# Designed miniproteins, single chains, continued (4), part 19

Each design is a single chain, and the fold is of that chain. pLDDT is the mean over its residues in the fold that is shown.

## One batch from the design tools (miniprotein)

Design m12627
Fold by ESMFold2-Fast:
Structure m12627 (fold): chain A 64 residues (1-64)
Amino acid sequence: MKKILTPEQQKKMDEARKKVEELVKKTSPEGQEEYNLIKELEKAYQDGDFEKAREIANKLRERR
């Protein structure tokens, strides 16, 4: 399966995600909150919950 994700590619993506989580944890509490809000926003958007997505987006605007 040469055009499907290889174990190396999957590992690289997992490492990148872990790095982001680790950096967020070690940078600042505010950065952790923003990261969590971004994840919640993305999840709400994918679920079609636009009311929740809008509320989270407003929170992110306040932090920018």
Scores: mean pLDDT 69

Design m12628
Fold by ESMFold2-Fast:
Structure m12628 (fold): chain A 95 residues (1-95)
Amino acid sequence: MTEEELRETRNGRRKSLEELRSKDPEAAEKTLESAKLGEEMFRKASEAVKYAVNAVVNKKKGKDEEYLELLREYNKQTNEATKEFLEKRRKLNES
């Protein structure tokens, strides 16, 4: 994606959000907050990838116990990020 295509996409999103805000400011605010929560979840899940990479490395070295421990940590981190996102989104929708 070119820098010009990114700029056009951002400009389009801002215009759509401004139009939504004029018609339904509450829906616009919830949309922005939901997007922010999604970005936070993705960031946390991306940080957890290091455990998956280290698990593969340990498996190749025949370290099965370390492999399983790292896989458990990867699962725990990704599940926690997803749970936190869902709970925060639920609270946003209840407000």
Scores: mean pLDDT 77

Design m12629
Fold by ESMFold2-Fast:
Structure m12629 (fold): chain A 82 residues (1-82)
Amino acid sequence: SIEEKLLEKLREAIERGRRLLADPSASRAELMRVAMELGALILGARVYMLYTELSEEKRRELEEALEEAERVLLELQARILA
């Protein structure tokens, strides 16, 4: 389903961001690339949720993944601006 694909992509991007945050040798360019990818995915998922009627359970699953994605994005942005 579309919801499953969104969750999978969000989880992959979150993991990618966390790996970069754990790597002290990660370049600013790499951090920016993953931050842009994560930002675009967050926006896309939120737009999907605005125009799609989801069960309360599926909405909660997506909201939880989005909250984690937003936390990782903020950490990436903090590293970039440091």
Scores: mean pLDDT 88

Design m12630
Fold by ESMFold2-Fast:
Structure m12630 (fold): chain A 95 residues (1-95)
Amino acid sequence: DEEVVKKIEELLERAERLLKEGRLEEALAEVDKAAQLLPQIKDPQVLQELSQRILELLRRLAEAYRERGDLEKAEQVERAIQRLQGEVQKLLDSL
């Protein structure tokens, strides 16, 4: 609903700022919090738009971890992307 959407948007804005600052662990934590709220979204278009933004931030984080030489963390984030894509599809199919 509207309050959940606003919370996700605030978390994603914080994550984007942290990512730009190179604070990857903190950025990932904010993105994870946003992803946990996705099941509460009842509008399929809003769910799709917010999930795309979350997935794009996760992809950027995986790339940033790889550039930093943290290959294990990059792989963990890539696995999280695959899991989230599957969960989002299930959520969309249930709406």
Scores: mean pLDDT 87

Design m12631
Fold by ESMFold2-Fast:
Structure m12631 (fold): chain A 95 residues (1-95)
Amino acid sequence: SLEEEYREGAEVVLESARKHMSPETVRLLEEGLKLLIEAAVAAEKAGTSMEEVLAGGVDPETQELLRRGLALLREVHEEHRRRLAEEEARRRALE
């Protein structure tokens, strides 16, 4: 599901962050990613944009940051899945 894809991407990001960032920064990142995923899932369920879901409580600058964060999560998820698929394909290629 879309929610599972975002959560997988978020966990990859958090695993990397835990190696390079303070525990305090990682906790803030976890909370930010949770908000981002919740907003994306709500928009998907409503058949609308994230901007419409956040319109009453989030300013346009924050909306852009959230959109950029979602794009990053999608990239991380796609890269992770691509690496797994390429590794699997290499193993199943003729040796």
Scores: mean pLDDT 70

Design m12632
Fold by ESMFold2-Fast:
Structure m12632 (fold): chain A 76 residues (1-76)
Amino acid sequence: VDPEQVERGIERYKEEIEKAKTPLEVALKLANLFSYLDSLGRYEEAIEVAEKALERFPNNPLIRKLLDYAREKLAA
């Protein structure tokens, strides 16, 4: 996998999350972004994106689960 292609994918998903209109759409795009960030060990970045998503949709259980996952990985 090309590092530039991966970075482009991360930035694209961040933009799509910001433009997403529904909690479900945000959660699904966040899960896709987390696949990239998890493979790279970029958990601080994952936490930042998930926290912003939760500010927009505080009652979404999937976004909360993804945030908790990233925090657990960073703490380990």
Scores: mean pLDDT 81

Design m12633
Fold by ESMFold2-Fast:
Structure m12633 (fold): chain A 86 residues (1-86)
Amino acid sequence: SREQLRQQILADMRAAYDRFDDIVNKLAKNGKISVKDQQDLTMALAYRYDKVKEALAVDPEGTKKDLKDRMDDRLKRYKEELEKKR
């Protein structure tokens, strides 16, 4: 259905964000970034871009809300971790 397609596209966008974040977190543990790491990061970013573009085309309001909620949740977690280090 149209609603099932919308939900799947939003889920794919969220999965693309999670994959990009996983790559960034793995690279943060490395002493050096290889050419393959740069390629993997570039491909994951391009994939995320395409999935966000697709989600914005089918559900602009839902996509904007998901992205805002994700940013707000990340900011909250980072602030909480910062306070724990004080």
Scores: mean pLDDT 82

Design m12634
Fold by ESMFold2-Fast:
Structure m12634 (fold): chain A 75 residues (1-75)
Amino acid sequence: KEKEEKTLKNLELLAESVLQYARRHPEDREGIRRALANLEAYAERVKEQLSPEAKARIDEILERTRAEVDRILAE
């Protein structure tokens, strides 16, 4: 589905922007937390319109992003 591909690419780009912000501003824990929360809220909203396969892909992206944010904040 064209719409699903666009949504997944947008989510991956948003996830990457969150990670880049976290790497550049690791001291801004509140800003990082808000950016991650905004990404998760966006993902949850768009999941309603997607196939089960696309939903699984979104969950994978979110899990990977959370893990990397946690890693950055632990360093």
Scores: mean pLDDT 81

Design m12635
Fold by ESMFold2-Fast:
Structure m12635 (fold): chain A 70 residues (1-70)
Amino acid sequence: ASEAALQAAVKRIQAAVAKGDKQEAIKTATELYNEAVAAGDVETAALARSALQSIEDYDGKPRIFVGVPP
């Protein structure tokens, strides 16, 4: 199910941001957002959009933990 893919994507985004790999983090978050939009999953799409904004605004600002919706 898509829940496993969502959790894997969140972990990859967190790992990429921790490494300073902004391109990989943006790519993973964008894929998650597009998949959620295609599935009509508004909650996951909102989560992915928040993650993308955090990554794009990543200039030494504290990273907020990205929760996984049920």
Scores: mean pLDDT 69

Design m12636
Fold by ESMFold2-Fast:
Structure m12636 (fold): chain A 63 residues (1-63)
Amino acid sequence: GTVTIRLAGVGYGEADTVKELLEKDVKVLGISATGDSIDVTVPESQKDKAIKILKENGYEVVD
């Protein structure tokens, strides 16, 4: 299975930074930007690790 993690308060220009940050430890299956949010799709087994990396780098994770 896969899961999509939403980041709030970030725009399209952060997408490459988010991807590079995660790809060191997590498989990024998809990334998209909508308005002021970024959606990142990862394997379900790597969800908690992805959320930890994002939060440690100052990103706001939504649900």
Scores: mean pLDDT 83

Design m12637
Fold by ESMFold2-Fast:
Structure m12637 (fold): chain A 67 residues (1-67)
Amino acid sequence: EDEDFAAVSTIAAAAGLRGGPQAALDAMKETRKLIEEAKSGNKEAEDEYKKRVADAQALLAQHRAAA
């Protein structure tokens, strides 16, 4: 899904700003796992995924506003 790809990319970009390339890769792996768990019916994984997307979007928006 295009939306899932955009969300994974957003979270990875935000993690990269905080911890560099390794943090971005780790965040991408964790996010993909959360998406799979959410799709299998794990409500906690769905809530965590939504929180991570929102936090990442806020961080990137702050960074872009400063640039």
Scores: mean pLDDT 78

Design m12638
Fold by ESMFold2-Fast:
Structure m12638 (fold): chain A 76 residues (1-76)
Amino acid sequence: SELVKKVEEFLKKLEELLNSDISREEFDKKVKELLKTILGLDDEEIEALLNGEETPKIEEIRKAVAEVLKKKEEEE
């Protein structure tokens, strides 16, 4: 799935950010940029995600995240 590949790229970039010595402000800014650039979320969808709201787009992303995490467990 294209979405699964995009989520995998997002999680890889997120892990790189977590391992870098950047400020919390820079981290938040880059995370929002990755959500827009890789996952194609607009400002309304990002706001919904941060507020814990569910949309069809967010639900599909959640499913893709679960698939990526299962795949990582199988690579042990």
Scores: mean pLDDT 77

Design m12639
Fold by ESMFold2-Fast:
Structure m12639 (fold): chain A 107 residues (1-107)
Amino acid sequence: SKQQLTQQVIAQLLALLRQAEAAFAKHEAQLTPEQAAALRQAIGAVKQQLNTIYQQYQNNQPVSDAQVDALAQAVQALRATAERAGILTPEMRALIDQTLQLLDQLR
């Protein structure tokens, strides 16, 4: 069912976010204070958008395209921030790309 697919996608998105946080944490000590602050803000924005989608799902409400777009924009901003900081590793790129692919399944 669409509900089961949505549940699976949200679970996978949460797992990918945890993996991304762990991967970024390994490089945080190598960042300037400004880069670290920007990265934390970008990760926080992704968490906030994903939590909004998760709450919609928990309330048995449809996830809107606008919410999916907002999360995708937050993920792209995280990618750009990590790239500017020089920490966008192949591992981080793969996690971000998988996240964006999964978001398309919520439309």
Scores: mean pLDDT 84

Design m12640
Fold by ESMFold2-Fast:
Order: sequence, then C-alpha cells, then structure tokens
Structure m12640 (fold): chain A 61 residues (1-61)
Amino acid sequence: MLTPEQQALQAEIERYEAEVKRLRELKEKASPEDQKVIDEEIEQLEERIKRLREKIQEQQS
C-alpha cells in the first residue's frame, strides 16, 4: 500500500508519463526539425519521472 505522499508522487508520474506518450505520438507525425524539439521535451519529462520514482523508492526503504 502506498502512503498518501507516495500516491501523490505516483499521480505526478502518471501525468508526466501521459505527456511523454502524447509527445511520442506527435513526434511520429512531426517534421525532422519538430522531432528534435519534441525529443528534448521528452528527455526533460523522463528525467522528472526518474527523480520522482527515486523519491518513492527512498520512502519505501
């Protein structure tokens, strides 16, 4: 069972994961120039997700 704090972090992760999925779908339809910009946005969001997951893991221990 997740704590209320862990549930809040998990909800934030799910929000960012949904945004990454949306951006990946946009990238498939985008020009090469736009694909580069989208890749940079995805990398930033994935880094945020990684940090949030690490924070949950720290609280589980």
Scores: mean pLDDT 81

Design m12641
Fold by ESMFold2-Fast:
Structure m12641 (fold): chain A 72 residues (1-72)
Amino acid sequence: SALEKVKKNPNEKTIKEALDKAFELIDQGKYEEAKKYLQAALENEDKLSSEQASRLVGGILLLTAEGVEFKP
């Protein structure tokens, strides 16, 4: 899965795939599943491009507005 790939080998491609999957899940209303993908990207914040960081922040804000809490 994209989640397993980004956890085992965090790089631009696996982070992009994880973010793409997170937003696909958000569009489906699967917020708790989407959180797992966003959390994996957040744990690798040092490897994010500026575009990926913006997408991650947007996803976190969207899920937080829907009542999903992220661990600090």
Scores: mean pLDDT 82

Design m12642
Fold by ESMFold2-Fast:
Structure m12642 (fold): chain A 107 residues (1-107)
Amino acid sequence: ALAEAERLRREAEELKREAERALEEGRYEEAARKYLEAAQLYMAAGLNYARAGDYRAAAEAFARAAELAERVAKLGEEGKVSEEVAEEARRMAALARELAAEAAARA
């Protein structure tokens, strides 16, 4: 439902703020995990928007998920998080970008 998508998006935004705070404090592993949790919630929001037929909102949600996952992948390249976390981030970013493109094509 649309309301569920909006709830998930708000939860993702709160986790993103927590991740940004952890990043500023140099807590890279905590920041990365919160960014990936936020990305997962944006992905869930995107799927719920798509289910409701709102492909524009779905594309935006998937793009947000990709951006957060790409940020975690960059932390991995900088040696600030484990390779396991960086690999999870790269896989999530690729999937989220694909879903964003598909949703945008249907909008």
Scores: mean pLDDT 90

Design m12643
Fold by ESMFold2-Fast:
Structure m12643 (fold): chain A 83 residues (1-83)
Amino acid sequence: SKSDVEFEMQLGAIETSAAVSIQSALKLIDKGKIDEAKQLIDNTKTQISSQVEKLKKEYPEYSEEIDKLQNDIFDRFDKVMKR
């Protein structure tokens, strides 16, 4: 059975992973390591997409909320790389 608590914890884990990658990418950008930052963001996008698809399969009733989170994260990644 599914629970709102389990779902929210899994969403929080994805969000935390994204936030850590953003902080690491910003530090790389500050050091002029743009290619390394790009690779980190691209790898993280791939991992998050995989996690999102698995989460949507487990919690199809929350697919809209999961898609919104992925879109918000990817928008933040794009903004980081445009700095």
Scores: mean pLDDT 86

Design m12644
Fold by ESMFold2-Fast:
Structure m12644 (fold): chain A 88 residues (1-88)
Amino acid sequence: SEEQAIDEKAEKNGEELLKILEEAYEVYEKEGIKAAIEYFAKKVAEKRNAEVTALPEEEKFLEAIEQNKKLKDKSLEEKRKIAEELEK
């Protein structure tokens, strides 16, 4: 069905964006914020067969990195509490 095709595309897009974000985070750790933003924008554009039209705002990208860092640094107990709070 069309619903299954849409769901599969959404899941694949989500997984691919997460992989690109993780790779961009590694670039940030090694080469800094500008290189990370450029890497992320390029990989997303390549995936969509599109040209890079705009770079993400530095502030928004830093916020995304900080959120990922907080999740990685949190204990399993803290991650469970966050998940329970989000389910409300």
Scores: mean pLDDT 62

Design m12645
Fold by ESMFold2-Fast:
Structure m12645 (fold): chain A 88 residues (1-88)
Amino acid sequence: MDKLYEKAVKEGNLSLLGLLAMKAKIEKKEEFYEKLVKEIAELERKEGLVNEHLDEETVLEEIKNKIEYLVENTTKEEIESGIKNLVE
């Protein structure tokens, strides 16, 4: 996980960060999940995908809501397969 996190942050890979956040949520790794959500928010701001008028807490909660929705409809095996496909 840590090496994949470093790679995702260095490369600005939103898809990989999203999958890592979903996996962290399923595994109940709260501290790592919060760290991933913050990195996603920062990258989305840099790409102009976030409304500049939204505060940081609102952006983080929107990202968390999206991840929680995806986690309800996705298995851990599907997430791990997605991570492998993005890294290979």
Scores: mean pLDDT 78

Design m12646
Fold by ESMFold2-Fast:
Structure m12646 (fold): chain A 81 residues (1-81)
Amino acid sequence: MPSYAEQAIARLQRGRAQLLAMFRENQAPEALVAEVEAVTDAAIAALRAAKTPEEVDQIMRETEARLRALIARASAEAHRR
């Protein structure tokens, strides 16, 4: 379902921009910023290959979980400072 996948990609790109702005505000390490880019790039590639709305939803849930883990790591690194 390309249209549904395209909507998910647009949402993910917007979420990436917002997350990167938050990482700048919280002074996240460059390595974590690079991981956000890598995770979102991989998700976009997977979304482009998705054939059903259910596959899109699964990819989005997995990506959200990975990004939440990166946010937690960024927060932990900020506390070490």
Scores: mean pLDDT 81

Design m12647
Fold by ESMFold2-Fast:
Structure m12647 (fold): chain A 102 residues (1-102)
Amino acid sequence: DRAARIAAESAELAAIAGPLREFAERTTEFAKELSERMKKALKEGATPEELRELRREHNKKHGLVDMSGLTAEQLRELAAELAESNPEEAAAAYVRALALES
């Protein structure tokens, strides 16, 4: 069962290698935009709570999900939920889950 799951995961990752690269490139640009917005907010005296909301709003605007603080199990569930509506974000959540499982 575990060997079958690993084989299925590897095949799935190979199938999404192109979309994953494209997603990574787009997320780099969105991360840059977020960084600039966060720097501006900090200069304006934003609280940690306001910065968290700014990040959440930014992620929602770009169809991204804040995956920080999620467990590997939660990330796998998120990937399953996003698979139909946002396959790129689903792939990112799945890869992050695998990384947390080392």
Scores: mean pLDDT 67

Design m12648
Fold by ESMFold2-Fast:
Parts: sequence; structure tokens; C-alpha cells
Structure m12648 (fold): chain A 117 residues (1-117)
Amino acid sequence: EVSSLLPVLVALLEHSNPEVRKAAAFAIGNIAQEAPELALPLIPKLIPLLEDEDPDVREAAAFAIGNIAQKVPEAAQIIYDYYGIEPLVKLLEDENEDVRNSAAFALGNIAQVAPEI
């Protein structure tokens, strides 16, 4: 069921169509709300999408990372270890308002458990 869908969603994060990458990232973000432990190992796969050319993909990636960080405190250390903090901080100055809002959400959740980052 959900766990059997995770490899498919991970593959879709690398799809050539940005609408597909966006949908996969949002799906992972939604899974994080219900089954955060299943989404936690996907953080390294989501971090590259924070630098995606499509703003909707950047928004979806920040949203997914933010949801995982909200539910699982251990996510903050994984985000740091996989160099996700700098891209998230950069997105606070993104030209797209929705991207900025999602980055602020993610960083706010990370700061709740790792204020020194």
C-alpha cells in the first residue's frame, strides 16, 4: 500500500515533466502528515528539488520537507547533514511568494527542534 508507493514517488521526483515532480513532492508531503516515519528517509531525495528550475517544484519540495520536520524532530539533523539548510534559507528570497512561504514554514519547523541552525 503506502510503503509500496514510495519507490514510485521517488522515481517521479526525477521525472522530466515539472508537473510530475511537483505532484510527487506534494504526495510525499501529504504522506509525511499521516506516516512521517515513511517520509523521513526521502529527505535526501527532496533536497535537490529545492533548487529546481520550476517554482512550483521548489514550493512542493519545501512543503514536503517542512511537513516531515514538523512531525519528526530527527528530520532537522538529516536536512542539515544533506546540505538542505542553505537552499531553504535562499528560498526565503525567492521571486515566488508561495515558495517563500513554504521555505519559511520549513525553516520555522526546523528551528523548533534545532534553534542553533
Scores: mean pLDDT 86

Design m12649
Fold by ESMFold2-Fast:
Structure m12649 (fold): chain A 77 residues (1-77)
Amino acid sequence: SSEAQKAAVLAHAAEHAPAIAERLMREHGLPEAAARRLAEQIAAAEARGVALSEEELRALIEELKRLLAEGHEPGAA
């Protein structure tokens, strides 16, 4: 069912996102909240069979840095 597939994607993201977030913080200097959010998106995309290119990943990181510089917190109200 679609619900079982969604649950599997979320489980995959929960399992793999922490390692991705750690790398984003360590290697790209993203704040913890931004790194965790991007990591969840990457892991969820991978679980759906959608791989981000290195160029696409860099573009997302630069966009997050731009939003942070403008005083926006990714995923905070």
Scores: mean pLDDT 74

Design m12650
Fold by ESMFold2-Fast:
Structure m12650 (fold): chain A 98 residues (1-98)
Amino acid sequence: MKLFDYFLRVELPKTKPEELAKKKEIIRDILRQAGFDAVAESGDSILGYMKVESREEGIRIAEWIAEELKKRGIEDATITLYERGKDGKLVEVYTLKI
């Protein structure tokens, strides 16, 4: 069985600076629970990394993260799932807006 390198970006483009720290803490907690390592952060986004067994598993995890974010009161977030291809390039697999 081959594992695939997956990345998940959560963006908060409409969040005010005062709320970013709290929302990013929630995102880090959810990513950790899902099995992602936080790899990079910008002002309004967090990028997690995980090895998955299939694209279907990656999409299922992304959908679970979206529902957990909603349960914690996060709105106006964009979740983008990427797979690293054989050429090393990231390919967008799935995008969900909440």
Scores: mean pLDDT 84

Design m12651
Fold by ESMFold2-Fast:
Structure m12651 (fold): chain A 62 residues (1-62)
Amino acid sequence: EEKLEKLRELQQKIRDGASVADLKKELTEIFGIEVPDSATKEQLLELIGREGGRLERELAAK
Protein backbone atom coordinates (compact mmCIF):
# COMPACT_ATOMS: atom_id res chain seq x y z
CA GLU A 1 0.00 0.00 0.00
CA GLU A 2 2.73 2.53 0.97
CA LYS A 3 4.70 1.79 -2.22
CA LEU A 4 1.60 2.39 -4.35
CA GLU A 5 1.03 5.79 -2.69
CA LYS A 6 4.68 6.76 -3.30
CA LEU A 7 4.34 5.64 -6.92
CA ARG A 8 1.33 7.95 -7.36
CA GLU A 9 3.40 10.80 -5.91
CA LEU A 10 6.12 10.11 -8.51
CA GLN A 11 3.54 10.19 -11.34
CA GLN A 12 2.25 13.54 -10.04
CA LYS A 13 5.81 14.93 -9.89
CA ILE A 14 6.35 13.99 -13.55
CA ARG A 15 3.12 15.82 -14.43
CA ASP A 16 4.34 18.86 -12.45
CA GLY A 17 7.58 18.93 -14.46
CA ALA A 18 10.06 17.33 -12.06
CA SER A 19 13.60 16.81 -13.37
CA VAL A 20 14.86 13.40 -14.56
CA ALA A 21 17.55 13.48 -11.84
CA ASP A 22 14.95 13.90 -9.05
CA LEU A 23 12.78 11.11 -10.48
CA LYS A 24 15.79 8.79 -10.82
CA LYS A 25 16.80 9.41 -7.19
CA GLU A 26 13.30 8.63 -5.88
CA LEU A 27 12.95 5.48 -8.03
CA THR A 28 16.29 4.22 -6.69
CA GLU A 29 15.57 5.10 -3.03
CA ILE A 30 11.92 4.00 -2.86
CA PHE A 31 11.82 1.00 -5.24
CA GLY A 32 15.49 0.03 -5.61
CA ILE A 33 15.22 0.38 -9.38
CA GLU A 34 18.53 1.02 -11.13
CA VAL A 35 17.98 3.78 -13.70
CA PRO A 36 20.64 4.44 -16.39
CA ASP A 37 22.01 7.99 -16.59
CA SER A 38 20.81 8.17 -20.22
CA ALA A 39 17.18 7.42 -19.29
CA THR A 40 14.53 9.81 -20.66
CA LYS A 41 11.35 10.94 -18.85
CA GLU A 42 9.41 8.56 -21.13
CA GLN A 43 11.55 5.58 -20.09
CA LEU A 44 11.06 6.56 -16.43
CA LEU A 45 7.28 6.62 -16.99
CA GLU A 46 7.47 3.10 -18.48
CA LEU A 47 9.44 1.83 -15.46
CA ILE A 48 6.90 3.43 -13.09
CA GLY A 49 4.02 1.92 -15.08
CA ARG A 50 5.53 -1.58 -14.95
CA GLU A 51 6.17 -1.37 -11.20
CA GLY A 52 2.67 0.03 -10.58
CA GLY A 53 1.12 -2.83 -12.55
CA ARG A 54 3.05 -5.37 -10.49
CA LEU A 55 2.01 -3.73 -7.19
CA GLU A 56 -1.66 -3.52 -8.24
CA ARG A 57 -1.71 -7.22 -9.19
CA GLU A 58 -0.03 -8.15 -5.90
CA LEU A 59 -2.69 -6.22 -3.95
CA ALA A 60 -5.53 -7.74 -6.05
CA ALA A 61 -4.21 -11.28 -5.40
CA LYS A 62 -4.80 -10.87 -1.64
Scores: mean pLDDT 73

Design m12652
Fold by ESMFold2-Fast:
Structure m12652 (fold): chain A 78 residues (1-78)
Amino acid sequence: DMMMNIRMAISAADAVVYMDNRYRDDDVMIDRIIEKTRRTIEYLYRQDRRAAQIMYDRIVMHASDRVRRAARDTIRRL
């Protein structure tokens, strides 16, 4: 379901941005957020490339530079 994949992508991106802002000074937590972001983008890309792109675009607009770079590196590898 395209609409369900899009909603999941938006929710996942919002969760990543929220956690990134909450734990900005916690390097261990940020590394975990980056790894989860990478895995979620890869999972979404296999389901629906548009959903992966929506998650990526939302992260790029709202997340920190570290998380944005991780998302870019992930999407470039796919």
Scores: mean pLDDT 85

Design m12653
Fold by ESMFold2-Fast:
Structure m12653 (fold): chain A 71 residues (1-71)
Amino acid sequence: SKEEIEEEILELLRKAEAALEAGDLETAEAHLARARELYMKHHKELSEETKKRLIEVEVRYGLELIKRAIE
C-alpha cells in the first residue's frame, strides 16, 4: 500500500540521517538512493510530510558533500 511505501521511505530517511550524523556519506547515499527510487515511482501518492522529509535529508546530504569538497 502507499502507507507501507511512505513508511519505507521514512525509515530509509532515518537511516540516511543517522549515517550523515556519523560522517558515513557512502551509507547515507545508499539509503537516499533507495528513498529517491521509491519517490520517483510513487511521488503523486506521497504525503506532503513525506516529501518534506526527503527534501530535508537531501539538503543535509548536499551540504555535507559541499563541506567535504571545499575543506
Scores: mean pLDDT 85

Design m12654
Fold by ESMFold2-Fast:
Structure m12654 (fold): chain A 90 residues (1-90)
Amino acid sequence: SIKEKIEEAAKKFGISPELALKAYEIISEKQPELSEKTKILLSVFLAAEVENKPKSQKEYEEILKVSRSTVNAVLLAKETLLEHFKEELL
């Protein structure tokens, strides 16, 4: 299930599974058009940033099995993404 995928990824990154799941719900409501893999990436990325446990591009690629271009797009949009989602995760 999607919940199990997010919880497992959160554990591998050492971040809160509850926070990652909350991020996934918010992303799914605001950006339903995104692929499942991109939603999972954004969810764990936002949770990691909120917990002040930022991860490298390589860690996202290896653990989530997402393309480098997808990870780079998220990292380049970091400030904008945090502005739009961080308040709702606190």
Scores: mean pLDDT 82

Design m12655
Fold by ESMFold2-Fast:
Structure m12655 (fold): chain A 81 residues (1-81)
Amino acid sequence: SVEETLEALTTTVSMGLSFNEPLEDMEAGIRKVMNKYNVPEEVIEEILEIFREIYEDKSLSNEEKVKEFTERARELLEKSA
């Protein structure tokens, strides 16, 4: 479900940011979650682009990055369902 996918994505991103994981490792974790929940490849690529934008935004706190990512990912996942 969209909610299960979002919960797993939010947990993955929140933990990765908290541990200062490299972008590459976080992208791999996000992709693994989306593959587990059978998210289409085109949606995976769009979510990863959103994540890169948010990850590189130095104006956002880690908490704000998690919130922004979750909101934008929700919109894409709901649109693709």
Scores: mean pLDDT 86

Design m12656
Fold by ESMFold2-Fast:
Structure m12656 (fold): chain A 76 residues (1-76)
Amino acid sequence: MSREEMAKKLEESYKEAVRLLKQQGASEESLKKVEEAYEKALKVIKDPNATDEEILKAVGDLMEAVKEALEEVKKK
């Protein structure tokens, strides 16, 4: 898969996650954390010098941010 395809799929997944989080009543603080993690992951994917390890870590950080936001909305 090309880095351009990865970036596009990441954007689609991010938009869907944000839509679901907003529907669940996620706070602006939780949404901001997900946005910051997405921006970092996108920057790493677009960096031609980034290693596969750096890409996996950045994507993993985004997945953790989404998980934390979902856990927070389940509490209230």
Scores: mean pLDDT 81

Design m12657
Fold by ESMFold2-Fast:
Structure m12657 (fold): chain A 72 residues (1-72)
Amino acid sequence: MRRVTVTVAARRSRDGREYFLLGTSEVMSREEILRFIRDQGGVGIVELTLDGGDWGPEELRRLMEQARRNAR
């Protein structure tokens, strides 16, 4: 099976809200990035990599756990 690596930058807005940048300009909410993962084939196919965001590895791990739950 081929895996797809997707690079996202996790950011916080001035008011503390989380958002994600996919590629150069696509702004996504947490729900939108979870739908994106599902649409690509789920966590077995999609590997997320952080690129210079405000998130640490712990927040990325929790997002991937949410994506696994959304696959059922």
Scores: mean pLDDT 66

Design m12658
Fold by ESMFold2-Fast:
Structure m12658 (fold): chain A 61 residues (1-61)
Amino acid sequence: SMEERVVEALARIYEAIERTSDPEVIRRLSELATRLVQAHRARDEAALEEAIAELDRVLAE
């Protein structure tokens, strides 16, 4: 479900924030967390997919 995907993505973000001391990475991850919550509230599947794709790119760096 959309809710399960949001919860999973948020967990990945918080785990990444815990592992990094880079304030720019923390800022970018925090912005992605906000985008995920906003997409879920709007029930915007496309925005959710875009936010998850960006999260995957950030975490691969």
Scores: mean pLDDT 85

Design m12659
Fold by ESMFold2-Fast:
Structure m12659 (fold): chain A 68 residues (1-68)
Amino acid sequence: MEEELASIPRERFVAVLTGRVLREIADGDLEGAAEYLEAALKVAKSDPSVSQEEIDALEKLLKLIKEK
């Protein structure tokens, strides 16, 4: 799954990541969801092919999870 996420088109990356995070939240693992987003955000910021719009979306998801 993680390997498949890496090969998904960039414009769909955030949508797929959101689905994964929502599933972790449904399982009650908010800490795991936040940790996964932090790791993904670090990778996205290191990849020059990832747009600032996608990075901003990932940061918004992380903030939303940490506030709950």
Scores: mean pLDDT 67

Design m12660
Fold by ESMFold2-Fast:
Structure m12660 (fold): chain A 66 residues (1-66)
Amino acid sequence: DELVAALRDPDPAVRLAAAYLIGSTKDPELIAKAVQVADPDARTAIANAVPLSKEEAEKRAQELLA
């Protein structure tokens, strides 16, 4: 998955953006794969993104990449 690969990106903004998008999917298998490769900040972002709508997560990801 492209989002899981982005969690290993050298740019911390890219890692956090991917974390928000992954968490917002609410997909337990995708989240489980993501937390295995994510750094602590990205894991926190995944957890914080679970209650977010897809639109809210996309907005936060765009703000991180700006």
Scores: mean pLDDT 81

Design m12661
Fold by ESMFold2-Fast:
Structure m12661 (fold): chain A 91 residues (1-91)
Amino acid sequence: MEEFEKEVKEALEHGEKLIAALKEKFKDDPEMQALVDKAEEIFRKYKKEIEEALKKKDYKKVEELLKKMEEELLPIFEEISKLAEEKGIAS
């Protein structure tokens, strides 16, 4: 259980670092910034809900929220990748 909580916290920290890196990389591109901001908003919403579920030790809810977060974030990250490729920005 403590190992699961640590794994979830590490995944959330990784997500925060990824969003921060994308924000810095695309800071001068308003179109890319809009997509990164949308991803950050979704991530922040789910992070709050996941942290609340962890405090309640509702691990089933944590797993459901992680899946929903991934389902909502994946299309946005795919769009960011496509636009970056179209603009000739190195991955």
Scores: mean pLDDT 82

